# Designed miniproteins, single chains, continued (3), part 18

Each design is a single chain, and the fold is of that chain. pLDDT is the mean over its residues in the fold that is shown.

## One batch from the design tools (miniprotein)

Design m8639
Fold by ESMFold2-Fast:
Parts: structure tokens; sequence; C-alpha cells
Structure m8639 (fold): chain A 76 residues (1-76)
């Protein structure tokens, strides 16, 4: 299921971009939306790992999730 792995990892990457976008709004609504997209990214990353996505790409996405999570926690 390489096609499924590719969709999952792309979904995680897109969710991170949206989380960062909403986090930059610096509003309570933006923070809530950022948290939802970060959760989606984490679920999709787990699916991508299970489906055999590229380990280097998984590691890059994991680091991005950690960075965004830290920024959300600082604003909570």
Amino acid sequence: SMAEAERAIKGAEESIKKAEEYLKEDTPQGLRKASVYLAAASILLTAAELLGADPERIEKVRKQIEEVSKKIDEKA
C-alpha cells in the first residue's frame, strides 16, 4: 500500500501546515483549530508509519509535530 502511505504522509504534512497557519493567527479560535490539525497530523503520521512511508520523511514530520505542539503548549 505505497499509495496509502503516500496519502497518509502528505495528509500529515498538509495538516501541519494548517496548524502553523492557524497558530499564527494568535487567537483562541486559531489555537483550537491548530490543536485539531496537530491531532490529525499525529494520527496520519502513525498511519503512514504503519503503511511503510519513507523513514526520513516520517522523522521530518515528527519533528515538525513536536515543534508545533511546543508552540501550542506555550500559548495554552
Scores: mean pLDDT 87

Design m8640
Fold by ESMFold2-Fast:
Structure m8640 (fold): chain A 76 residues (1-76)
Amino acid sequence: LQAELDALDQAIEAARRLAEASSPADGRLYEALASELESVRETLLTDPSRTPQVRAEADERLRAEREKIAQERAAA
């Protein structure tokens, strides 16, 4: 559980750093992702049995948003 919480904390921090480094529009997307990851973290604290599913969803969301923004920049 602690390792999963640490991983989520790192993902939340990464999303917030990306928001700070990005344009205002992209930054809003990363801020929304950080809020979603915080909700996921709260869920893990209340129901640890869902840890593998919740972590996988959080990792996928962060990766998908990064890839989407990178592709939008490459396509321009």
Scores: mean pLDDT 70

Design m8641
Fold by ESMFold2-Fast:
Structure m8641 (fold): chain A 68 residues (1-68)
Amino acid sequence: SEEEEALEKAREEAKKLVEEILKKNPDVLSARGLALDGRTVRIYVKTKEGLYEIIVDLETGEVTEKKL
């Protein structure tokens, strides 16, 4: 179904974003991405300074970052 295909693509995008974050940011201790729907990717990044949530809207391309 279209929903299942969109979700799978979002999961692939989450994986790529995590890999890119880990490769480009040496201060990152760990990162995990998840996609619960075909529109939104959530990435949790742990650094020495704390935990951050990055939300990517795949429809608009908007990226928001919040320190937890």
Scores: mean pLDDT 81

Design m8642
Fold by ESMFold2-Fast:
Structure m8642 (fold): chain A 86 residues (1-86)
Amino acid sequence: HMSDIWYLADEAIREALKAGLTEIARLVQEALNALSQGFAEGKVDEAYERALELLDKAIELAQKAGHTRIVNLLKAMKEKIEELRK
């Protein structure tokens, strides 16, 4: 189920780069890095909080840019992270 987050992130990064939205791609990559580092360090709750913060910024930028598919991919990723917090 962790693999679902990475799949959605990869798709969101690809779509963002195709659209020239480099900042969105960067925020998504930073969210993945926060998850990976937090899990490695045993700071799981902090990792989730940081990833969700970065994804919320990416969603806002995608919404302002009118990229509905990127918004949907990022929201799906956020939902998967929130499921893992349980």
Scores: mean pLDDT 84

Design m8643
Fold by ESMFold2-Fast:
Structure m8643 (fold): chain A 69 residues (1-69)
Amino acid sequence: MSITEKAMKYYEEGYSAEEALKLAMKEFGIDPTPWLPTLEYSIARGVSPREALFNVARGVELAQKRREE
């Protein structure tokens, strides 16, 4: 299961977008701290919490693949 899939599952279970991202990233051993301001800013700009969560989680997956190289 990808970080994005895990984050969306937590969001569907009733967690906030911030908590869903934190929980998913922690399960993959990744520090969520650098990504939280991006999520919060997107929501503050009027992006839906679900869409903001999806976009940030996908960004985390891309960053992880870059680090494997």
Scores: mean pLDDT 82

Design m8644
Fold by ESMFold2-Fast:
Order: structure tokens, then sequence, then C-alpha cells
Structure m8644 (fold): chain A 67 residues (1-67)
């Protein structure tokens, strides 16, 4: 089932708060899929585990953000 726009906005607010992102950084991630993928890959590297699992997470985030 598709995620609602309200849930997407709530997720972005939570995401920004969790990672300490500025409004400019949030706007960049929301408007640039390449920036979002790079951010997700960076999170995978910092987690130091399961880069493939993080790639799936990145694709899920991209699918969600395109709503």
Amino acid sequence: PPVSREQVEALWAEFAAHYGLSPAQVEELRTDEAAMRAFAEELARKNNQGEETAERGAEALLATVRL
C-alpha cells in the first residue's frame, strides 16, 4: 500500500531531527535522488554492516520520497 503524503512529511521531520539536518539539507535530499542515494550509502558505511541491506533501505526511501 502507498504511503500517504502526511506520513512522508512526518518521516522527513523525524529524519531531519534524528540526523541533525538543516532545512537546506532536507530540501536537497527531497529534490535530488542522487543526493538521497549518496546519503543512504554513507549511512551504510557508518553502520559498518550489511551494505546490501542498506542499499535496499535506500531504494525503499527513494520509493517513499517520490510520493
Scores: mean pLDDT 63

Design m8645
Fold by ESMFold2-Fast:
Structure m8645 (fold): chain A 78 residues (1-78)
Amino acid sequence: SASEERREKLREEEIKKAKEYKKKAEEAEKKGDKEKAREYLKLAGLYAFAGGDESPEFKKLAREGFQLILDEAFERRK
């Protein structure tokens, strides 16, 4: 159905964004911009989670993104 096609398209777009932000994070890391690298990796993880892909790669990306969010929160609370 058209509704199913729309859901698949949105999921694919979220997965694509997760991959794009992961690449941006890697580029920022290569440039020594650790702050931007962390920001992009957090975004990559959030989009990987939203995309709902059950692949080990995307589950790992989601966990890494959430871990960075938690690390930042704890770092500011110490």
Scores: mean pLDDT 78

Design m8646
Fold by ESMFold2-Fast:
Structure m8646 (fold): chain A 60 residues (1-60)
Amino acid sequence: SIEELEKKKKELKKEYEKLIEEYNQAVEEGDTKKVAEIKKKIEKIEKEAEELDEKIFKLL
């Protein structure tokens, strides 16, 4: 169970890194709309990671 949660957290980390790269590219391109959309996706991943951390803590 904890191992499965850690695996999911690792997947979110990879998605986060990919979004940061896309964010930087959108900023360089001056695509304000895309920057805003990517920011929302980053915030969603951060919230999911926080929920996973809470779930891991409750198992202790």
Scores: mean pLDDT 83

Design m8647
Fold by ESMFold2-Fast:
Structure m8647 (fold): chain A 59 residues (1-59)
Amino acid sequence: TKTEVIYDYVKAPSKEEAMAKIEAKVAELKADPSVIDVKAEVTEVAENVYAVKFTVTLK
């Protein structure tokens, strides 16, 4: 079991839209057969800019 951390930024006019984009990214990461779990932590860092930390657990 290996853990990887991915940092990304999402620009969206609302937190709801940002969360929708983040959920889509989580789904993409989970589509990889080597991925067991994905956790996302979201922080608003500026107006319409959200920092995201993805914690990906691999086989």
Scores: mean pLDDT 82

Design m8648
Fold by ESMFold2-Fast:
Structure m8648 (fold): chain A 73 residues (1-73)
Amino acid sequence: DEEKTKEEIEYLEKAAEYAEKGDIEKARETLEEGIERVPGSSSLKTLLRAIEEGTAPEAVARAARGAARHLRE
């Protein structure tokens, strides 16, 4: 469970980095890969849905960073 949480955080942070660069397609790919590795992650699934619904890259980045911080605490 701790290993899965660490992987979830890593994918959230990587997706945030791509979204911060405006590379929403790489952010999407990162979230899809993360869901494959951590299928139970509601955070990764919610962020993928946000991208699919056209959420702005900066909002996706903030949400991903927030989710990663929440999981660390």
Scores: mean pLDDT 83

Design m8649
Fold by ESMFold2-Fast:
Structure m8649 (fold): chain A 83 residues (1-83)
Amino acid sequence: MAEELAEKALELLKKALEALKAGKTEEAVKLAEEAKRLAIEAARLYMEEKVKKGEISEEEAKKAVEETEAKMDALIEKIKAAG
C-alpha cells in the first residue's frame, strides 16, 4: 500500500535525523537515500491509483513523482552539507 511505504519513508527520515544529530552524517545519508526510494515508490503507486480513477492525467502523475524525487534529493544534499 502506498500509505505504508510513505510511513516507512518517514520512519527512515526520523532515523536519519537522529543519526545526523549524533554526528553520523554518512549513516544519515544512507537512511535518507533509502527513504527516497520508498517515497518515490509510494508516490508512483498513489499517482497510478489516481490516474486509474480518472482524477488526474498520466502527465500530472509523472510530474508529481518527479517533484517527490527532487524534494528528496534536496533533503539529501542538505544532510550532506550539514555533515
Scores: mean pLDDT 83

Design m8650
Fold by ESMFold2-Fast:
Structure m8650 (fold): chain A 71 residues (1-71)
Amino acid sequence: MEAVHARWRALVAAAPDMPLEESIKLVAAFLHAVAGDPETAAEIVRELAAKSTDPQVRALLEGLADAIRAL
């Protein structure tokens, strides 16, 4: 969980103006991860990464998905 926390903080710092729909999905992914469903959480985060046009935000989302899958 420490790696997931670090990646989450980095993402929030890099994308403070994230659209509401994307923010809701990201919160849902976090809830899935803490509820013991890291596979669903990582999939949601990867879908957000694929839709991101910002390469820095995309890389942070991909890193977050990888950290969640490693739980």
Scores: mean pLDDT 73

Design m8651
Fold by ESMFold2-Fast:
Structure m8651 (fold): chain A 67 residues (1-67)
Amino acid sequence: MEQLRRTVEWALSHLDEPPLSSAPEELKERIRRLLEEALEHLREGRYEEALRTLEEAGRLIEEFMAS
């Protein structure tokens, strides 16, 4: 599960890079919060909760990119 934590940390560090850099600040903050929640779930060994939280973040990203 170290790979999943690394992926989430990578995503957090790249929220201000294209294409997400052009997203509304409120949307970026919401995505960042979800990614931070996923990291907390991973830290506590709640892998299923972490995956659900990442699915929600991914859904928001897909919705933005589809618009």
Scores: mean pLDDT 77

Design m8652
Fold by ESMFold2-Fast:
Structure m8652 (fold): chain A 61 residues (1-61)
Amino acid sequence: MTVVSEEEALAAVRTLSDAQLRGLADSAADPATAAAFRAAVAAGDWETAARLAAEILNARA
């Protein structure tokens, strides 16, 4: 499996639209991870959002 790096996730999260960010959160298998990702995006904590996005994407692989 190809692992998404935190740097790649950070670039992706910063370029995604609000609708795409919501879609990514909704695709998370763990609702706690989805909630944490939404909270990080709402707070503008892009580093935390990128880390959680990498977890969501790697869990799908």
Scores: mean pLDDT 74

Design m8653
Fold by ESMFold2-Fast:
Structure m8653 (fold): chain A 60 residues (1-60)
Amino acid sequence: SVEDEINKLIEEADKLREEMQKLIDEYKQGNPEAKKKLDEIMKKRAELVKKLNELYSQYL
């Protein structure tokens, strides 16, 4: 169901937030790959928000 998909996306967002914390620590060590991964995670979060809005539009 749409509600189950929304809940899964919310859980994915939470996991991405935890990954961001790890990458911030890596970035502080001067690892440039960590910065690129942070950018990717931020983009994934933006896509997640877009998907949630689209699902809400279908649900409404």
Scores: mean pLDDT 79

Design m8654
Fold by ESMFold2-Fast:
Parts: sequence; C-alpha cells; structure tokens
Structure m8654 (fold): chain A 60 residues (1-60)
Amino acid sequence: TEAAFLEALRLAEEGRRAAEAGDIETAVRLYSEAVRLATKAGMRRLAAEIERGREEALAS
C-alpha cells in the first residue's frame, strides 16, 4: 500500500512533466498507470487528483 502510494505519485508527476514537454502519448500512459494503481490501492482522493491533473495537462 505505501509502496503503491509512492509509485502512483511518481507516475503522476512523470506524466505531468511528459505533458509539459508535449509528449502526450507518454503522459497518457503514465497518468493511466497512476490512476489504475491508486484505484487498486483504494486511494480514491489520490486517484481523483491524478485524473484532474490529466484533464488539465491533456485538455481534450
């Protein structure tokens, strides 16, 4: 659980950086992995925060 929490945070931050660099494919992959990991670990607040960050960074 603790390891999953830290990994989800790291993946989300890497996704944010990828989006800022214009690497949208990498950003989508990293954010999706982070959300999946947070959701599987029952961290609903973190999962919601990561999805929000993805929406802002990837603006569809």
Scores: mean pLDDT 80

Design m8655
Fold by ESMFold2-Fast:
Structure m8655 (fold): chain A 67 residues (1-67)
Amino acid sequence: SRFEVAEKMFKLRIMTQMAAEGNAVAGALRDQLEASLTPEQKAEFKDLTLDELIEMIQEMRRKEVEG
């Protein structure tokens, strides 16, 4: 679902940031997350900020609960 893709993109950004700070475990998780996403899925969310991704995830979750 689009919600799952958005969550993966958020996790990918966090793992990428942590890996850049020297966290090798985060680097491995980043690579796993990248492999689980298509180029099209990555392209849809690549220009969003972390705050925008969080907002989208929260809105999607709210709409899912509301029906």
Scores: mean pLDDT 79

Design m8656
Fold by ESMFold2-Fast:
Structure m8656 (fold): chain A 65 residues (1-65)
Amino acid sequence: SSTTQRVAIHELEELLKLAEEKNLSEETIKLVKEALRYAQQGNVEKAVELAKKAKELMEKEGIKL
């Protein structure tokens, strides 16, 4: 739904901001950007999968989510 897509985009934009503010690895930032791109294209399922992977990398880099 349009609402689900907008929520995913907003959450990924916040996640990207956090990753950039904390100066996380280029791999983590690229993964969040890729997830955001899929969400913007309406592929929410793929965006969620990539977001989960990005969150796992962020936790490995010391971010508490």
Scores: mean pLDDT 83

Design m8657
Fold by ESMFold2-Fast:
Structure m8657 (fold): chain A 71 residues (1-71)
Amino acid sequence: ARELLERAAQVARDAGNTPAAEAFQKAIDALEKGDLEEAIRYSEVGADLALKSGNTEAARLAGEAARQIRA
C-alpha cells in the first residue's frame, strides 16, 4: 500500500497536481501513524482529484492502495 501511494504522489507531483500530491502525502502519514481509516480516506480523495485532472495513472495507483489497506 505505501509503495503505491508513494508512486501516486510522485506521478501527481510530476504532473503538477499539488492537491492530489498533498492528499497522497496525508494518506502516507496516516499509514505511518497506523490510522487505516484516514489512510483510505485520503487515498480516495487523492484518486478523485487525480481523475478530475486527467491523471488516471495516479488515481489507479491510489485506488489499488486503498483496496490493499481495506483487506
Scores: mean pLDDT 82

Design m8658
Fold by ESMFold2-Fast:
Structure m8658 (fold): chain A 79 residues (1-79)
Amino acid sequence: MNIPSSEILIIARGENVELGKKLAEELGASFYEAKSLEEALKMLAASNKYNIILTKEEEVEELKKVAEKAKVDYEFIVP
């Protein structure tokens, strides 16, 4: 499926921020640095883009529930 880079949002926190920035730069995508899981959840719920979230395994289910409820498109990367 062809998704334009302008319609992609990369969301990352903490140790994943540098990887997220690099991925966003390589794809020409938007980048959001979340300071907390709560900020990441808020950004994801308000997104009108295809979301790529760099996160920890233990956070995936909470992020997935918010994405499904908000009916946003998403993908998780656990580095």
Scores: mean pLDDT 81

Design m8659
Fold by ESMFold2-Fast:
Structure m8659 (fold): chain A 60 residues (1-60)
Amino acid sequence: MKSKEEIEFEKDVAIGILEIASLYLDKETFRKIAERYVEWFREQDPEVAEELKKELEKIL
């Protein structure tokens, strides 16, 4: 199982990538990409997916 530090690190990396992408994408396209990214994490690591979703709700 992943530690809380590992979960937060992976979430921070994902957010950083999405923030850079948001500079080049319209809001609707960005939302769709962000949703797919959360779904991908949900399959691999549901704990990271939940933290990522919470952070994205603040940005979107």
Scores: mean pLDDT 78

Design m8661
Fold by ESMFold2-Fast:
Formats: structure tokens, sequence, C-alpha cells
Structure m8661 (fold): chain A 59 residues (1-59)
């Protein structure tokens, strides 16, 4: 379900960034974009991890 996918995405983003608000925002944006474009759950999770890593490097 999208709810379970969001929880996994949030955990990835939070572990990477250490910022709860940023993790929630990132997970919401990536989930919305991924679902809009028909990405599968694996691609959405990989995109979340990649985006969080990029953001962490800029913090």
Amino acid sequence: SDKELFKKMYKIAYKRTGDKKLAEKLAKEVLELGKRHGFDDKTILESTDDSADIIKKKM
C-alpha cells in the first residue's frame, strides 16, 4: 500500500538526513512524483535513497 511505502521512504530519508521535517517532505514529494509517472515501488525507494544522499551531502 502507499501508506506502507511512505513509511519505508520516510525511514530511509530520516536515517540519511537526521531531519524529520525534511524526511517527511522528501518522502511525500518522491511518492507523489513516482506515482504520477507510474514508477514501481522499487524505483520509488531507490529514488528516495538517492535524493536523500544528495541532500545529506549539501547539508
Scores: mean pLDDT 85

Design m8662
Fold by ESMFold2-Fast:
Structure m8662 (fold): chain A 118 residues (1-118)
Amino acid sequence: SLSPEAQAAIAELEAAKRELSRLMAEAVKKVGETASQEQADALQNTANSATGSADALIAALRSGSQLELARTLLDGTSALLQAFVNLAGKIDAEMAERLRAAADRFTALAQRALALVG
């Protein structure tokens, strides 16, 4: 079973994922309204992939036994979040900065959770 510290870190990571998902949804909506539906759809596809990867990462961390999988998923999630920020930044630099801060926070919390699990 996971330590109380590892469980708390995973709960904080889940909260960071919810905030990041909220900001990504705001970005998709704004891009659809101010740029194009094609660009909004591309951002939504990247957001879906990033959220799916983040959910798989959290599940791997909760297992307490899939550390190599969790590391691989963290790398993949970070790459998807960076791709999202780069796409959003072509349309709105201020929005991209907010997304970058949230993505960096998620990655830092995921690294802390990974260290506490293993």
Scores: mean pLDDT 91

Design m8663
Fold by ESMFold2-Fast:
Structure m8663 (fold): chain A 87 residues (1-87)
Amino acid sequence: MMSERELERETLDSLARAAYAIGDYELVVKIYEKMEKLGLEPSAETLLLAGEAYYKLGEYEKAKEYLRKAAEKGNEEAKKKLEELEK
């Protein structure tokens, strides 16, 4: 069984990853905001990408917030990034 919302979440996760890969950090943030507006829970990977995108855009407090959320979901890369930013 799969809901249309779960498929939509997976699609947006993939798009966020593609946007990050090309360096479009503003697009990563917009995809994350769209997921929140739709009531979709972002994956740990998407939260990591949002945190990294905010960091690249100079929004350091938001970056730390989203990296913490990703780390809480078990993302090791987010945990490492957060530790480096908090040193």
Scores: mean pLDDT 80

Design m8665
Fold by ESMFold2-Fast:
Structure m8665 (fold): chain A 68 residues (1-68)
Amino acid sequence: SLKEKLEALAEELRADPRFDAELVGDRTLVATAKPGSELALIGLALRLMGDPDFDATVAGDTLTVTAR
């Protein structure tokens, strides 16, 4: 399911020392870049924008991913 795919992404990002990640409800993941990792967050956003299952937006050091 999209929820399982989003949960797997959250676990991937929590394991990455460049990011903090939090699930908000059933469809939204918020990832925050740690200081010095802002370009890595942009790269992640571009990867996720190419995924048809997700809508991804960046605002400052924060990436919001919503399952379609």
Scores: mean pLDDT 84

Design m8666
Fold by ESMFold2-Fast:
Structure m8666 (fold): chain A 82 residues (1-82)
Amino acid sequence: MSKEELIRQGAIKETAGDILEVGGDFSLSLGDNKAAAADYRAAAELYREAAELYEKAGDLEAAEEARKKAEEAEKKAEEVAK
């Protein structure tokens, strides 16, 4: 892939992760901790995939931001899955 296409694919995955994180927050607001945990875990995986794509593109700042989002989403999943 070109650098531009790698960044574009990374942004698509990060956006998908953002949508799932919002979905998880909504499920949590309804008391569905199991659904919330599943959405947060899925978001974390998408953020990790986005980070790899950004890293391949040489966008180390975007990669680090996506990795931090993945870590935060994973922590949310662990907290609500108790």
Scores: mean pLDDT 88

Design m8667
Fold by ESMFold2-Fast:
Structure m8667 (fold): chain A 88 residues (1-88)
Amino acid sequence: SMMEEARKILEEAYEAIKAGDYEKALELMRKLGFDFVLMTLAAIAGLEGLSAEEFRARLRELLERENRLDLLPFVDALVEEYERLLAE
């Protein structure tokens, strides 16, 4: 299923993170439609007037629900991307 494929790509991304290959990790995350997910969350957050800290909290909640707190190191980078999108 699509969800099973997503999990496999996330596992590959995690291995890239452990190797310090963040470019590869982000590339793999983009294959999940992570940019789409991020853009969707950013659009919702923007409409609701969410701060960077509130967006961080939403991302953390999502990772906690999926038991993927190992991805928290990317949260700061994603929040910076969110701020960049809002600054247009």
Scores: mean pLDDT 63

Design m8668
Fold by ESMFold2-Fast:
Structure m8668 (fold): chain A 93 residues (1-93)
Amino acid sequence: SEADELFNKGVKALGEGKYEEAVEYFEKALEIDPENYLAWFNLGKALFKLGKYEEAIEYFRKSAELAKRQGDLPMKEESEKNLKKAEEELKKS
């Protein structure tokens, strides 16, 4: 799907350190498929890399909620772990 193609472009950009491009791709993917908790998670990761910790916290929280709702408990736990890391960085900044 178009959402999957945008998500995959975001993942590639994230892996290449192109964090602002990754954000744009994940935001576009989420406009089409807002239930994609992996896209919310990776959007949070990209924002974390950009030092946007408050936004990263919001999107990790969204990822955790949707992952729990869809029965992906490992992804819920990973999202909560990254949320805590973003909270710790926010305390330092």
Scores: mean pLDDT 91

Design m8669
Fold by ESMFold2-Fast:
Structure m8669 (fold): chain A 66 residues (1-66)
Amino acid sequence: DAARGRELWEERLRSWFQLDGKGGTGGPDLTGLPAEGLYTFLHAGVPGVIPALSDEEARALAEFLA
């Protein structure tokens, strides 16, 4: 669901991107990831920094970005 993915982008991924942006010292460039890699990354999260997304949330966000 691309609409749900858009909401998640604004609430979760935008904050992560700001924290781990391309010009920062950490974090990947999420725009360069293939859909499967993006889904896996978002579903797993980063312990202590980025909370893991549910399967549904990760899939919706990957669909929005595809």
Scores: mean pLDDT 59

Design m8670
Fold by ESMFold2-Fast:
Structure m8670 (fold): chain A 65 residues (1-65)
Amino acid sequence: SELEEKKEEARELAKLLVREKLKKIIPDAKITIEEVDETTVKGTGTLGDKVVEVTIRNPLLEALL
């Protein structure tokens, strides 16, 4: 359905945003992306002993639910 397509698009945009933020904060780190729930995406960047976490709550996903 169109609604499911919009939800998927919003999730992919949230993942992309998290990844780009981590690239700026901790370049060359190993990046992992996790969908915590239907509206929340968490990214983790690891480089040696350094760990950075970025969490984004996507308000567009909340509006589409």
Scores: mean pLDDT 79

Design m8671
Fold by ESMFold2-Fast:
Structure m8671 (fold): chain A 57 residues (1-57)
Amino acid sequence: SLEEMAESFEKAGLKYLEKGDRKQAAEYFRNAAEVYQKLGDTEKAERYRKLAEEAEK
């Protein structure tokens, strides 16, 4: 499902963030945001979009 896909991207982003791979973390957070936006979950989409931006700073 799209929800499972979004959760998978979220978990991958967190895993890469723990490894210190901020660029990969940002990519997965962006993917999670896209899927949450497709689901109509605007709040989570905005949250992961922000996390991606912070990871790439």
Scores: mean pLDDT 85

Design m8672
Fold by ESMFold2-Fast:
Structure m8672 (fold): chain A 92 residues (1-92)
Amino acid sequence: SEAVEEAARELEESLRAKGFEAEVEIEGNTVTVRIKAPNVSELIGIVLRAIGLALDGYDIEVSIEGMEVTIVITAPDEAALLEGIRAFQASL
């Protein structure tokens, strides 16, 4: 979907504007957000935001390797996926 791809690009740009190295990929009803944080404080901040989304009912998987965090958002449909991407961007 063009709307999901635009939201993913906006999320990527928002993360980059805040000093993160970020890459956002879409596959079906799943968005993978790969983030390299400049320091531990910013890494913790991103992880806490992802936890917040999970507590709000989004299907979120988080994995951490060094200063890199991978956040996977899975949704039952495109509308829910778009909502999840926008919620994450709004949390930044």
Scores: mean pLDDT 86

Design m8673
Fold by ESMFold2-Fast:
Structure m8673 (fold): chain A 74 residues (1-74)
Amino acid sequence: SMHEELRERALEEARERGLSDLSRSAVVGRVTSMEEAGADEETLREAARRGLRAAENAQKLVEQSQKISDELAK
């Protein structure tokens, strides 16, 4: 299905960006929720693109925070 292809494409792109399983699941979950709410394909594609960018930025911040915590724990 088109929506299945969209989700698979978003997962593939998330993997290429090095996103965690949790971040990938969050993006897919958001797209699925919007699809269930009746969003059109273009809206879903935009949501996936924005979600991927937000997840990537959030993951980088978490990784930086973890690195600081690890450094302080030494």
Scores: mean pLDDT 73

Design m8674
Fold by ESMFold2-Fast:
Structure m8674 (fold): chain A 60 residues (1-60)
Amino acid sequence: SKEDIEKKIKEMEKQIEELEKKVEEAKKNNAPQDYIDALEDLLKIKKESAKKGIEALKKE
């Protein structure tokens, strides 16, 4: 199950990194605030969920 755990962690990390890049690009390019807010909110939710999940998977 170690390979499955690593795969799950990488998937979560990839999704978070993609959203982080989108937020940074949106801010750098002066995108509409609604768009930035939506990405920031989604990123925050995914980060909190993934953080708990990743920490649990790494401990087990």
Scores: mean pLDDT 79

Design m8675
Fold by ESMFold2-Fast:
Structure m8675 (fold): chain A 89 residues (1-89)
Amino acid sequence: DEERLEHEIRAALAEIRVAVGELIKNPTKEDLEDIAKAYVELAEHYERLGDFERAAESYEKASDIYEQLGDTEKAEEFRKRAEELRKKA
């Protein structure tokens, strides 16, 4: 299961790098949504590993993107989650 989890995290990191590349290249709204979801997925993986600092960073990135998209509810949700995780880091 550890090898599976490690592969999942590596895949999520690759997806995020690709997505960040798209963000730099003026992505569409759909691209931004995919990037935000990739960051949330990565944050959840780090949270499961007990890496609260990196989980918080990933949630902060997702929050920033949702804010850019005008999704205030998700932006606030992930911002608060990141803040709580930083207290545990």
Scores: mean pLDDT 78

Design m8676
Fold by ESMFold2-Fast:
Structure m8676 (fold): chain A 72 residues (1-72)
Amino acid sequence: SAEELVEKGEKLKETDPEKAVRYYSQAAVEFTRRGEREKAAEYLDKAAEIFEKNGDTGTAKLLRRVAERLRA
């Protein structure tokens, strides 16, 4: 489920940020399929926060942009 993907991402955010982002991205896809655009945007923002903490500001900016589009 999308909720399980989120929990996996939370667990890995500090030790394996690339894998954590993949889980959050998959969760965002599932929330989008369910019409839950706000939740999808929230989990993309969480993925962006992971990249920001690791110094990858470029990737974070792209994820934030996708989240903004989902909210619009």
Scores: mean pLDDT 84

